# Designed miniproteins, single chains, continued (4): the designs that were tried, part 57

Each design is a single chain, and the fold is of that chain. pLDDT is the mean over its residues in the fold that is shown.

## One batch from the design tools (miniprotein)

Design m13957
Fold by ESMFold2-Fast:
Structure m13957 (fold): chain A 85 residues (1-85)
Amino acid sequence: KEAAVERMKEALRRALEAARSNAEAIAKELGISVETLREALREAERRVEALVEKVSELSEEEAKELAEKTEKVVEEDLKLIEELA
C-alpha cells in the first residue's frame, strides 16, 4: 500500500514541478497572469496533500487503482504542458 501512495505522491509532485518550471509560458498561453497561475498551483498542492491523506485510509487494492489512474492523468497533463512550452 505504501508503494502505491508513494507512486501517487511522486507523480503529482512531478506534475506540480513541471507546471511551476513552465509557469510563464503556461500563463501566457492561458491568457492569465503568472501570479494567478502560481496561486492556483499553491491551491493544487494543498489539495494533493489532502488527497494523499485520504488515500492512506484506502485498501491496498483501492490505493493501487487510484495510483494508476493518477499516473495516467499526470502523464496526460505533462504532455499538455510540454505542448504549451
Scores: mean pLDDT 73

Design m13958
Fold by ESMFold2-Fast:
Structure m13958 (fold): chain A 69 residues (1-69)
Amino acid sequence: SMMKKREELARERAKENEQLLLDHKLQNSPTQEERDKILQEVAEREAQLKESAERNKKAEEEKRKQALK
């Protein structure tokens, strides 16, 4: 359980890093249309990652139960 919280903190830091990287990409993007596309892609990816994480959590929980046996 401790590792879970540590991983969540690491993920939060990764998100902050992503935000900084996104900011840099947006600053380097010449067209506002490209900026909008990047922002939309990030939002969509966030939603997909959330769903994927939930699925992974359930699958891992089941795997852990079986591995413990």
Scores: mean pLDDT 75

Design m13959
Fold by ESMFold2-Fast:
Structure m13959 (fold): chain A 84 residues (1-84)
Amino acid sequence: MKKVKITVVVDSKETTVASALTGYRAALEGLDLEKVRKAMLESVKSDIVYEVEMDIDPENAVESGEKAFKKAEEIYNKALEELK
């Protein structure tokens, strides 16, 4: 298990979740997270961006991926609450 910060870009629910899972997958694959972050920010063009600490577990990729998905939904719901 390794803790990494990933970028979550908030837009639609689908886009928010997709951005979080993209960051999570990049961390699992050992990619340059800063390059991934820049690419996501350029593609989504959202002003609402969170950096979130997630536990990366390559040995339990399915289970940790499901936790990342749930965390992404929590981030989206929290962002909507903060925008009220």
Scores: mean pLDDT 74

Design m13960
Fold by ESMFold2-Fast:
Structure m13960 (fold): chain A 120 residues (1-120)
Amino acid sequence: SQLQLQQQRAQQAAELTRRSQRTLDENLPSLPADAQAHILSILEEAKTLPQDQRDTVIQSAGLIAKMLSQTDDADLQKKLLADLDKSFKYAKEGNNSKAATTTTSAVLRWIGEEIDRELK
């Protein structure tokens, strides 16, 4: 039924958000104070968004926080935070798809820059 499909989708979204929140809770405390404050500011503003947009922001923040926790490169950290800002902008515009792809592209770019660092 339509109601069962809606309930299933809502439950799946809530579970994904809880997993992303755990990733945030695990990684956020290990970040530099400025990066932590930046992410917390985005999460606070995201509370005013519709649930699907808020979930997208939490998922993006979780991935970016994990990547930030795995690098000590200040320039790379700055790029990751800028990509989170771009993802957040798309989420605020209701473009959850672009928000998600922006975060995925940031992760792929992080992998490439880490490889380049090891080759120096």
Scores: mean pLDDT 83

Design m13961
Fold by ESMFold2-Fast:
Structure m13961 (fold): chain A 104 residues (1-104)
Amino acid sequence: SRALETRRLVTLVGATLTMTELNIRALAAAGDEAGVRAALAKTAAWIDDILAAHPDAPAAVRDALQAVRAQLRAASTQDAAQALATVRANVDAVAALERRLLAE
């Protein structure tokens, strides 16, 4: 089912963003700002790979993932606290998308 495949994709992205948030929180607590930037860049690059692997994903999902990627890249120019807030907001946004897909 395309709907099941789409939901699994969004769940995977949500889980990856949650792991990224935990990693950034630990790096920020250690004062490792270069590590925070590297973690953001790594997750953004992973979203590039996901978008390339799923060209036929629904436009709403592709648009949401493109927005997440752009925000993660923008967060790399911010301090660690702002970057953490950006990642948390994106975790919440992807969770909201997953709930919307479940309701269909």
Scores: mean pLDDT 87

Design m13962
Fold by ESMFold2-Fast:
Formats: sequence, C-alpha cells, structure tokens
Structure m13962 (fold): chain A 72 residues (1-72)
Amino acid sequence: DVAEEVARRIGELARTELGASEEEVEEIERRALARLSADPRLAEVLLLTYRYLETTDPAEQARLREQIAALL
C-alpha cells in the first residue's frame, strides 16, 4: 500500500532527522497513514518524490518528474 510505505518513510525521517521518540514516531506514522489513505493522489506524489530524491539515473529522474507533474 502506497500510503503505508509513505507513512513509514515519514516516521523514519522524524526519528533519524528530527530525533523523535518512539512514541512520537508511532503517532506521526498513525496520523500520516490516516491522511494519506484519505488522499491517494497525495500519497502517490510523495512516494514518487521520495523515489526521485533516491535515484541517480537521469532517465528515471525525468520519468518521475513527468509522473509527479501529471498528478498535480
């Protein structure tokens, strides 16, 4: 599930980048999942954006930019 994957990534970023506690991470993931499940288009945009930031392949970056633009 795209919403579940994005919620987990948001929680991990809160833990690693913001120093969030285990309780805060669990709450963030729960709230993120609820919001993203209500908005599948937003969930897909965020997942594609995360993949864009992870890839080093210019062709894949171009494809992901096109997909993100099409969802906006």
Scores: mean pLDDT 84

Design m13963
Fold by ESMFold2-Fast:
Structure m13963 (fold): chain A 87 residues (1-87)
Amino acid sequence: MPLSEEERERAIEEGVASGLSREEAEELVDLANRTLAALAAGDAEAAVEALVALLEAQARALGREVTPELRATAEEMARREAAAALA
């Protein structure tokens, strides 16, 4: 289920408390919420796209470079998780 506005704000504040900038926390929360919305709609391709974007944003927040290999791994993981969640 997608987050409510109050749940979204709480998640952003928790991200900031953990050391993220507010902008980084907002991006991660919005991508997580987009993933939840796609899964709730049964849209596997939208869920994969959102999960890949979320994993890439997490990598950047951790100071990791988003390489083609990381993208390929993220896409494989996202497809597997979306398929399991929608089964």
Scores: mean pLDDT 77

Design m13964
Fold by ESMFold2-Fast:
Structure m13964 (fold): chain A 68 residues (1-68)
Amino acid sequence: SSQQQQLVQQAKQVADQIAQMIRDRAPEEEILALYRQLLGLMAQLSPEQQAEVEAYWGRKVAEALAEV
């Protein structure tokens, strides 16, 4: 559905933003606020879509953390 496709895209965009904030060493409070948004988006997804976003998120965050 278009709603589910939109949520997946939004979740991936939020994941990208969090990864960038980690690289930029942004304040923890700001990172946690975006993380809460990501969790809220993922809660609306099917299990298969959640797995897709989790795989994407894991790759992006692991890469960002390696650059700390």
Scores: mean pLDDT 84

Design m13965
Fold by ESMFold2-Fast:
Structure m13965 (fold): chain A 111 residues (1-111)
Amino acid sequence: GARELAERALELAREALEIARSGGDIDRAIELMDRAIDLLQQALAQLKRQPNPDRETLELLREAAELVLEAAMELLRSLTSDDPIELLNRLIGIALRAIGLLLEVDRLLEQ
């Protein structure tokens, strides 16, 4: 269900942020963020089909999306001129997707 997808996304987002903050494997952090966003998009699609979407699940979605955005921003700050432009574009794409999810969740929470 949507809650289980959001909870799994939150776990992945937390791991990605820990990797980003520790200067660990950037490719692993990106993989985790991509998987988290995919799960969050699936959870949001399920919630949008409900007449009264579960508020607790929406708040889990929000927390996970905020952590993905924070992880992407941490990695963006760590980039140097020696890093490939493809990595910059990938991280910007992830950040924009996380922002999009946050905007949609906020709209549902205000209803």
Scores: mean pLDDT 89

Design m13966
Fold by ESMFold2-Fast:
Structure m13966 (fold): chain A 95 residues (1-95)
Amino acid sequence: LREEALKALEEGDFDKAVEYARELIKKGDLESAREIAEELAKKGSYEGLVVLAEALFGLGDLDKAIEYAREAAKSDDPLISSRAIGIITLALTEK
């Protein structure tokens, strides 16, 4: 999964990299998911910002999860912005 996600990033297949990062979260490998999502976010992916916020939330870094989710909420894609707002709401409830 991590190696497949890194390969997808190198090939510019950001949709596959997002899929593998979410699978890493599902497996509990939050550190690898965070690493992949950080690279996606650096490349301008709003979906990468959502996955980064999800991984940070799972790692207990609520402040950073909120920060990156707020950035993702600026997306014009209503599915991305809705997911980001959901993460903000959950993280604020846990503080």
Scores: mean pLDDT 82

Design m13967
Fold by ESMFold2-Fast:
Structure m13967 (fold): chain A 77 residues (1-77)
Amino acid sequence: SFIETIKKSVEELEEEARKYEEEGRFNMAEVYRGIAEGLVLIAIGVRKVELRVHSSDKEVQAQLEKEIAELEKLLKE
């Protein structure tokens, strides 16, 4: 699913950040964490655009609203 793909990508970026921290490369770890946050924000933005484009399809809108909520939850945690 889209949400699971984003979650997996975020987890992979956070794992790279952890490896850089273990190497003492704290600036690089912060860069990778920033990329992970940016990815979630882009995914939310894309889904919000799709919600506007599909304004006449109630079933598609309901699914997109659910996906946006799940992505926003990832951003807060």
Scores: mean pLDDT 81

Design m13968
Fold by ESMFold2-Fast:
Structure m13968 (fold): chain A 73 residues (1-73)
Amino acid sequence: ASIDFTGYTVQQLSEYLVQHFPQLASYGPEGQKRVEEALLAVQSGQIDAQTLSAILGIPLKDAEQVEAYLNQL
């Protein structure tokens, strides 16, 4: 599914990732909070796409697309 992240807030992007990677929802509300915190860390330049991929267990390609989008916000 080719979904464009244009117009997504950090919260909406965290919801999108939880929907596409159901393992992130296994932690309940804490899982979504962890995703949001990781996205904010990428946006602030504290972590990169490789670190995001490792933390969330998502493919590096998807993490790189997320990083590129967050750098525009």
Scores: mean pLDDT 74

Design m13969
Fold by ESMFold2-Fast:
Structure m13969 (fold): chain A 75 residues (1-75)
Amino acid sequence: SGLSKEQIGELVKKAIPPGFTVTSVTYTDDSVVVTGTKTFGTSEILYQNLKTLGFPNAKITIDGDGSFTVTVPLD
């Protein structure tokens, strides 16, 4: 609420724990999408950080190759 897509992207980057590296941030009509790579750590810490920052509806996908995607829906 009250945040721009750019502000949401910056907050998601602050939610990224050690072992995760952001490679891109993309803005769509209905979401903010943050992608990167994971070398260590757990998705649970990322989920907890996102919920704490006000994004309980964020979706996290981690592929077997270590790629991750965080999608924060708008509205």
Scores: mean pLDDT 82

Design m13970
Fold by ESMFold2-Fast:
Structure m13970 (fold): chain A 70 residues (1-70)
Amino acid sequence: SIEDVEEEIKKILKEMQELRDKMTAKAKELEENNASSKELEKLSKEFFQELDKLTEEYEKLRKELAELKE
């Protein structure tokens, strides 16, 4: 239903925000601990990969919502 898709969208948006907050916090922690460029690059790649997956799910749900509304 439309309502179910809207709830799923809300969950994805919350997960995206939490992921961004977590990425920012971990990046600061690594910089404060003088982590190598390699460690920062690894963290960046991991988080952007997860963010990309959430973004794709978000776009899919938006398309489904649009189709349900016709």
Scores: mean pLDDT 83

Design m13971
Fold by ESMFold2-Fast:
Structure m13971 (fold): chain A 100 residues (1-100)
Amino acid sequence: HPDRNSSTQELVDRLVKGARNAINYLKSNPDLSQEERELIAGIVLQEGREIASLIPDPKLAELVRRRAAEIARAIAEGDYDRAEQLVDELEREARKLIEE
């Protein structure tokens, strides 16, 4: 159903945008502490879980949950290049599932 797919795409886009904004903020503020990085990683993880709970497709919901956890881990570890790669992978994989 087009309306359902549109709403699901908007939820995924919100997570992708939020994660990219968080990564850009961290890259622009290299003096942030490990505790502050872990706090931001926790916010991304929580947002991913909340968005996944709103997605009716269980395969897409699980993808969002898993990728959000991987992104959060990369952020906490300070591996922003890996975090950006994981966000790009989430965007591509989610689009494929929504369009199929």
Scores: mean pLDDT 85

Design m13972
Fold by ESMFold2-Fast:
Structure m13972 (fold): chain A 63 residues (1-63)
Amino acid sequence: DLEELKKAIEAGNKTAVAKYIDHPDPRVRALAVEGLGRLGGTALVERMLDDPSPLVREAARRA
């Protein structure tokens, strides 16, 4: 759920945000990557530069 992910990002909960990295919806994965970038989850953000979705790769580049 996008609302749960947004709450996790606002709370600074990297562990909760990281759960969304494997979500089937690329829009949800893109938001999770953006949130991890803001919270200092650089290793996961770098991994997502190789995601099959161009939307997720662009989010990783902006993070």
Scores: mean pLDDT 80

Design m13973
Fold by ESMFold2-Fast:
Structure m13973 (fold): chain A 73 residues (1-73)
Amino acid sequence: LEELHQKALELVKKNPEEALELIEKAARKLLPPEDAEKVIKYVRRALEEGDYERVAMVLTELALLDPETLEQL
């Protein structure tokens, strides 16, 4: 779990656009549309604020639920 979070954090810092795309894809796949948009908005806000830890936490949680997202980390 800590290793997965570290990989997510590294991706967010190195390529925030790719991390956002993975989160958008996973959220829309796993969640109802309204909830997916809330998660995406939350993550976009975190990126604007430079809160990479928060973005990495969301990406880690989605990767645990979606094998395709996990493979991209």
Scores: mean pLDDT 83

Design m13974
Fold by ESMFold2-Fast:
Structure m13974 (fold): chain A 104 residues (1-104)
Amino acid sequence: MSVEERFDELLREVLSTMFSEETVDEILAGRVPASVAALSEAERVALLSRLLGAVVAHAVENQLSEEEVELMLERLRELGLKMGVDEDVIERLIAMARRHLASL
């Protein structure tokens, strides 16, 4: 399975705990459905943080390379921007994830 396919499956698993299948499909296609756009800034940040936590856990469990981790983090950065999360907040969350992985 490619890194991109594994990332999409991981996102689907996490998002499916909170959203309908149609909403998850729209998010994975790079669109922001009305249900996600209706989230508060704090709720969007919490969602992105949860997705980052899932990526970190998956990277540790599967011993992903630094290159594979960076690819997944860049995809999360793009998703966060599309969801309307402030770029400075996204960069801080990604930096925290990188520090956690580097501490292992």
Scores: mean pLDDT 79

Design m13975
Fold by ESMFold2-Fast:
Structure m13975 (fold): chain A 100 residues (1-100)
Amino acid sequence: SELDQLKAEIEELLKRIDAEGKVTVEDADRFIAVAQGALTLLRTRNIPIDEARELVELLEKAVEKMREKATSPEVQQRIDVAERLLAEIRELLEKMEKES
């Protein structure tokens, strides 16, 4: 259910960005919260490897879309934080795959 909620939140974020053509600070902060949740699930191994790959792919798509649509320095600073979190998530996923 936590995993399903994280996926749903990112999918809703992507739809909102596409509909409005812009990224707000609130959007970026929402992404960061989801990314932190994802990092916790991967660190504690409370997520199957296939689901982890799907979640990471969705997070990668979302951060790319946010970068494309970001117009303000404040949003750009949030995206920089998001990209650092995503790099940690990616490294952790790679470690999980080597353990499988």
Scores: mean pLDDT 86

Design m13976
Fold by ESMFold2-Fast:
Structure m13976 (fold): chain A 65 residues (1-65)
Amino acid sequence: GASDAADGAGAGAAAGSGDAEGARKAIQLTYNGDSEGGAREARETALAGGDEGAAQSAYKAGLNG
């Protein structure tokens, strides 16, 4: 559900970048019903860490929660 998607997006973002703030924003967006926005935020946060693979995984996790 939405809470599982939010948890997935936040965890993926944090794992990719170590950026807790970006991860929290991804969780908030997903919780507010913007699962695609949350997934995109998670991807961008992970990508800021320089890992395209982690960014793609975070995006997928956010959408599939």
Scores: mean pLDDT 63

Design m13977
Fold by ESMFold2-Fast:
Formats: C-alpha cells, sequence, structure tokens
Structure m13977 (fold): chain A 94 residues (1-94)
C-alpha cells in the first residue's frame, strides 16, 4: 500500500475512534467509509482519496456545529494534507 494511502487509512481509523464516543452516527459512517476505502484503494486510488476528502469535510462540519474547535482544526489539517497529496498525484482536488 502506498504511504499516502496508508496514512489516509490511519487517519480514517483515528477519526472513527475519536467519533465513537461523541457521535455514534458519524462513527458508523466512518466504518462504512473505511470499508469502501479499502475496496477502492488498490483499484481506483483517486476515487479512494476523494471518498476520504468528502468524509473529512463532513466530520469537520459536524465538529464545528458541536463547537469542537480542536477536532474541526484536526480535520481541516487532514483536508489540507489530502489536497496536497491529490495535487502531487495530478488528481482533481475540487
Amino acid sequence: MPAHVQRALQALEAARELLSGVDPELAARADETIARFRELAEVDPEAAMRLVQEAFAEFRERATARGDTATAQWFADLLAWLREQMRAHGWPVA
């Protein structure tokens, strides 16, 4: 597994753990996203990275709505990293 794919998976796993105690609905969605990401990562890595980008954008929005500024900033930093990875690979970022 390429290093950027492995890091994205680790970030999804970390997000799932963090969400499990505060937003069970989003934690369940993170589990679904992890399963889909694992399926896509080896056959369509661009689609896999877009899936992660959409998930982190949703998680950031929900953290902001809760007033959880630290978690919202963490997802913002992950989104910035994802956009840089997509640019480095020549994939569309928007």
Scores: mean pLDDT 81

Design m13978
Fold by ESMFold2-Fast:
Structure m13978 (fold): chain A 80 residues (1-80)
Amino acid sequence: SNADIEAETYLALAEIYYAVARLTLKHNPLTPEVKEEVIKDLEKAIELYRKALELSTDPQLRADAERNLKDVEEELQKVK
C-alpha cells in the first residue's frame, strides 16, 4: 500500500539522518557548531522514526524503527 511505501521511506530517511550524525561525530572534533549540527540531525531522525511507526503495522519494520529510535535517543542524550 502507499502507507507501507511511505513508512519505509520515513525509515530510510531516518537511517540516513542518523548515519550523517554519526559520520559527523566520527570525522569532526565536538565543537559547538558540530554539536548543533549533530543534534539537529538526531532530532530529525527521531521525528522520521516516529512517523514510520505511526504509519506502519508491519512487525519487522516496527521492531527495527523502535530499536533505532532508542539508539538515536540515547545518542542525543550523550551529545547534549
Scores: mean pLDDT 89

Design m13979
Fold by ESMFold2-Fast:
Structure m13979 (fold): chain A 87 residues (1-87)
Amino acid sequence: KLEEIKKQFEKLTDKLGLSEKERKELWEKAKEIAETLKPEEFVKLAYEKENGDEKERLILLIAGQLIAEFASEEFLEEIEKEAEKLE
């Protein structure tokens, strides 16, 4: 559910002490990543940002949840395959 993802995002952003403006910017960034990146691009970005700051990791966490909820089975399978290549 989109509402459940939004609630989790609100809880995590509350914990980080983010302003309403920062929350909107992070949500839009997570949505952009989820809607525009190819499986290989998302996996590469997640790998590169593994040691990123809390905001970068939050963006990727929420983008990943949006992908898991709304992406096709084929898209999710490609993410899994690309992640295995980085092992």
Scores: mean pLDDT 78

Design m13980
Fold by ESMFold2-Fast:
Structure m13980 (fold): chain A 65 residues (1-65)
Amino acid sequence: MGEERARQLAEAVGTSLRAQGVSDEKAEEVKKKTLEVLLKEAPTSDDAGLARLATQVLSEAMKSE
């Protein structure tokens, strides 16, 4: 299901941010935002589309330090 994939991708984004030295609170904030974006797109996006969106959110979060 798209919702389950969205959750997995949001978890991966949070983990990646923590690994890059982002604070736990900031990583959780970005994770929640990623999940919201992915859940909104889940009904109209395939698995690859959701993965691309998650990657874009991660990239934007890392550039906005």
Scores: mean pLDDT 76

Design m13981
Fold by ESMFold2-Fast:
Structure m13981 (fold): chain A 75 residues (1-75)
Amino acid sequence: SSQQDLQNTQLTNDIINQLRDQGVISSNLARALLQINSRGRTTSEIQDIARQNGISVQQLNQGNLLVQQRLVQLQ
């Protein structure tokens, strides 16, 4: 994508894993967030990833927001 994240993909993955290890997010939510981070995402893809990992779309969106907030704090 021409509008790729300015953040390192590895850094985002590290944050997701840290949040899981700290008990802030569940293992299922962390898995779903890693899948979103590894591919271009659409609303339908987000819904499919949430279903596949046994979580709600609301939980996925909230988890993604938390990851983005932590990325800003590390800058």
Scores: mean pLDDT 77

Design m13982
Fold by ESMFold2-Fast:
Structure m13982 (fold): chain A 61 residues (1-61)
Amino acid sequence: SVEESMARVIRQYLLDKGVDEEVAERIAERILRRSQDRPPDVEPSVYMGGILRKELAEAGL
């Protein structure tokens, strides 16, 4: 799915930024899980990007 592909891109992005592999995987999985609650009028990439920004801020990344 688009969401699964985006989750893989997010995981790789975090790894490229030097985030620990297990932390990157957990963040990507959490974003993918939460993407299932996406409102139908919001694009998957926009919704998942919003969650990613919040996760990065909370993690101090």
Scores: mean pLDDT 84

Design m13983
Fold by ESMFold2-Fast:
Structure m13983 (fold): chain A 60 residues (1-60)
Amino acid sequence: SVEEIKQKAKGLLDKLRQNSDNPELFEQAINQLSQLIEDNSDIPQEVKDEFVRELSKIIS
């Protein structure tokens, strides 16, 4: 469901925020988030935009 995907994405974004100084965990979490979006391409564009916006804040 969309809610389950949002929860998974939130967990990965939180992992990125907490591990910004750990390159291996950071790379793993980015890859997992990218895969989650790719595997669930049918989720609403608004939800995808939210994930991209949050990711951009973390990697800026």
Scores: mean pLDDT 79

Design m13984
Fold by ESMFold2-Fast:
Order: C-alpha cells, then sequence, then structure tokens
Structure m13984 (fold): chain A 97 residues (1-97)
C-alpha cells in the first residue's frame, strides 16, 4: 500500500547516521505525509512491515500519536518511562515551532 511505502522509506532514511540535506528534506516530507494518515492505517502498515519496537515507536512519534499509544509498543515494565519520554519529545518539538 502507499502507507506501507511511506513508512518503509521513512524508517530507512531515519537509519542514516548523517543524512544529506536532500535526505533530511525527504524525511520531513514523509513525516508530514504520515501525520495525515489515520493512525489505524499506520498501525496496520507497521504490522505488515514487521517493524521492531524501536522503529514502531519512532513511526508513531512521527505520526503525532498520543504518548500512551507510543508506550504500547514498549515492554510492559518500560511503558510509563516511554510514555513520559514521548510526551517530553513532543513538547520539545512543539516549542521549536
Amino acid sequence: SEVEELVREWVALRRIPLPSDEEQERILELQERIRKVPIEEVKRAMERLGLDPVARALVLLAAGAPPALIAEVAPEEYRAHVEEAARAIQAELRAAE
């Protein structure tokens, strides 16, 4: 699906340690497109792609998912910590606008 292609490309680009200016621009473009997709379609795409928990958390963060939803991909013992971290990251991103 188109959503699977968006998610796959975004994850691949985010794995580049020092992305070029063109790669950074593409990451932001894909992130904006992912944010416009319903969260349930993003979740289905992640499941179909077999993404690891770290990649799933990053995709959900990029999609603007609530911190509690992002925490659900973490092991139960870390969920509270992941939710707090996601909330802090989202607050910093909003402050940078």
Scores: mean pLDDT 79

Design m13985
Fold by ESMFold2-Fast:
Structure m13985 (fold): chain A 129 residues (1-129)
Amino acid sequence: MEEAKKELFEELERLEAVDPEVGARVREAVEKLVAETEARLAALAADGSEGERTIAEEIASEGLRKSTEVVKKGTAQIAALKASGTPADRAQIQAIGDQTIEEVRKILDDALAEAEREMDRLRQLQQQR
């Protein structure tokens, strides 16, 4: 999880380097979403087995990797718009930033829901053995 989180934060820094205004907004929103996801994951794992914690961490790491790809795509789109020099760039740049935040939120929410379902499944299997 820490390595995937580091890669995500590095991509957020690249976005902020391309557009400081939108990049700072996306970074603040995504860092908050990651912190909320980590807190909820820790709460789910508090009474869990080692196997349940491992599965939750693997699912969370996958969610972070998917989030990194979304940020990377947004960064590339904003960089391309800035290179084009068109007068409408700011509205499109802001829209890409908003879409990036929304897609990351969905990915992390989906990852938490999957982790909770898999932990419940493992607990049921352990009770039958």
Scores: mean pLDDT 82

Design m13986
Fold by ESMFold2-Fast:
Formats: C-alpha cells, structure tokens, sequence
Structure m13986 (fold): chain A 83 residues (1-83)
C-alpha cells in the first residue's frame, strides 16, 4: 500500500545518502559521492522525512567535505519545498 511505498523510498534515500557521506571522506571518490547523493535526491524529492534525514547525514559530514555541505543545504531546501 501507499505507506509501504513511502517507506521504501525513504529507505533508499537514506541508504544512498549514507553511501555518499562515506565516499566524501575520500577526496579521490568525490565524483562517486555526488552520484550517490543525486540518487538520494531522487527519492528524497518524494518524501519530506527522507529529505530531512538525508540533510542531517550530510550535515554531520559537512566539516569534512565541501561536497557534504553543499548537499546538506540542498536537502534542507528540498524539505522546505515539500512543506
């Protein structure tokens, strides 16, 4: 049902965000991190909860990488636009 579909989208957004956050810790993998972050954006654009969780994950990594800071802000904007 609808609840299960939203839960799956949230799960995928969080999983891609976690992978991206781990990759931003390696300067040689920033392009791969951006690819995973963009996948998280696709799923987060459907669900405000997913966008909020992704924003928090990137915020924790923001001191380590400018890429993480960019995506933390982007996910905050997505969450605001959804409500």
Amino acid sequence: EEIKKKAEATSKAVRYAVEAVQLVRDPSKLDEARKFAEEAVKYASINKGAAVLAAHLFEQAAPLSPVAREYAEKFREIAKKLE
Scores: mean pLDDT 79

Design m13987
Fold by ESMFold2-Fast:
Structure m13987 (fold): chain A 90 residues (1-90)
Amino acid sequence: SLEEIKKIIDEAKKKIKEAKTTAEIRKVVEETFSKILSMIEDEELKELIELYLENMLKFLESKVHSLEEKKEAAIEMLDKILKLVEEYAK
């Protein structure tokens, strides 16, 4: 359900804010995407979310971004995914 996905995203944002390393952010992102993808049946939406995950993982691997920038990017990406899921639920 949309409410469950929102809850998963809210919990992920909290964990990302508390993360002390890029590896901790990566783990939260990967676990969160796995949960969200398991709840989606629309193939186009799945492909879009998987593309967001791939782009986020590449961003997190980059050495030019600070831990704070990585946290902000991950949180913004989760907000975009929530909006995308809300649009497809209509």
Scores: mean pLDDT 87

Design m13988
Fold by ESMFold2-Fast:
Structure m13988 (fold): chain A 77 residues (1-77)
Amino acid sequence: MVQARTLIVAGFRELALGDYDKAVYLLSEAGRLLAEAGDLDTVQELRDTFEQVASVSRKDSELYKTAKKVIEALDEA
């Protein structure tokens, strides 16, 4: 629980810094740990957050591409 939460915070920090690849990695790992713990509600909340990010981002932006990569990784968890 604490480790997955730490990875979510770290992932959003890297996203804010423009380190999109690291953000995807950290958020994907958080999703995997949450799924293993059976916390599917938090996985769904995280997925919904990135669907919102994608909906307000330009389709040619790095932020849109990053949001889609995170959603794909969470769907695989």
Scores: mean pLDDT 81

Design m13989
Fold by ESMFold2-Fast:
Formats: C-alpha cells, sequence, structure tokens
Structure m13989 (fold): chain A 87 residues (1-87)
C-alpha cells in the first residue's frame, strides 16, 4: 500500500473530522511532492528533504492510530523508516 493511500484509508475510517481532514491534507501533500526532482539538490539538502518527509509520515502514523487504523499506521511508519535509510 502506498503511504498516501494508507493516509486516505485511515482518514475514511476516522470518526474525528479534524483527524480525517488532517490525514487527507497530509496525504495529498505527500502525493504532490513525490514528483520533486531531488537530483537538483545538494547531498545535504536531499538528506534534509528525505528526513522531513519521514517526520511527516511518522506524524501521519500517529493520526492513523488515533483513527483506529493500526495497519495504515504501520505502512506509514515503514515508509518513514525507508526514507531515513536513504538519507
Amino acid sequence: MEPAEAAFRAADRSKDEYISGSLLLMGAVLRATSHVDLSKLSPEERKKALLDDARILRRMAELARQAGDEESARVLEEAAERLEEEA
């Protein structure tokens, strides 16, 4: 499952409009920024961008858990770990 799809799934399952809206917005931002050309960044800037994205994914995982979606939360955490390994 793609990280954005996991966020959208958790948003759909949430009974809290704030959590649902936050996950939808964060998922949309991740999808939009996934096309950024990282090859134009310095090694330091690329590392920072990957770590910043990982941080957002970990926050989304916490929101997914609050929504009761442990499966989507784990997908988001695993995606964050992969970005941290690439950084």
Scores: mean pLDDT 78

Design m13990
Fold by ESMFold2-Fast:
Structure m13990 (fold): chain A 77 residues (1-77)
Amino acid sequence: MVAELIEQLKDKDPAVREKAAKELGAIGGGAALPAVPALVQSLKDKDPRVREAAREALERIGGPETAAALAAAQPSL
């Protein structure tokens, strides 16, 4: 389940990547921890919907690595 979603985060279709990020966020917690590196890469995605979905997923999963990545992804000025 989580491994399949991690693969979908690398899909060529941004709609598939967005759905995978949202599903990983819905799983949350320890079960979704293996997806954190892939979700961090998705924060740099060209599609803003994929970036937003990855941000929400990382917030739901939690952890120090996710907090640092989220801060870096949204510098205001």
Scores: mean pLDDT 74

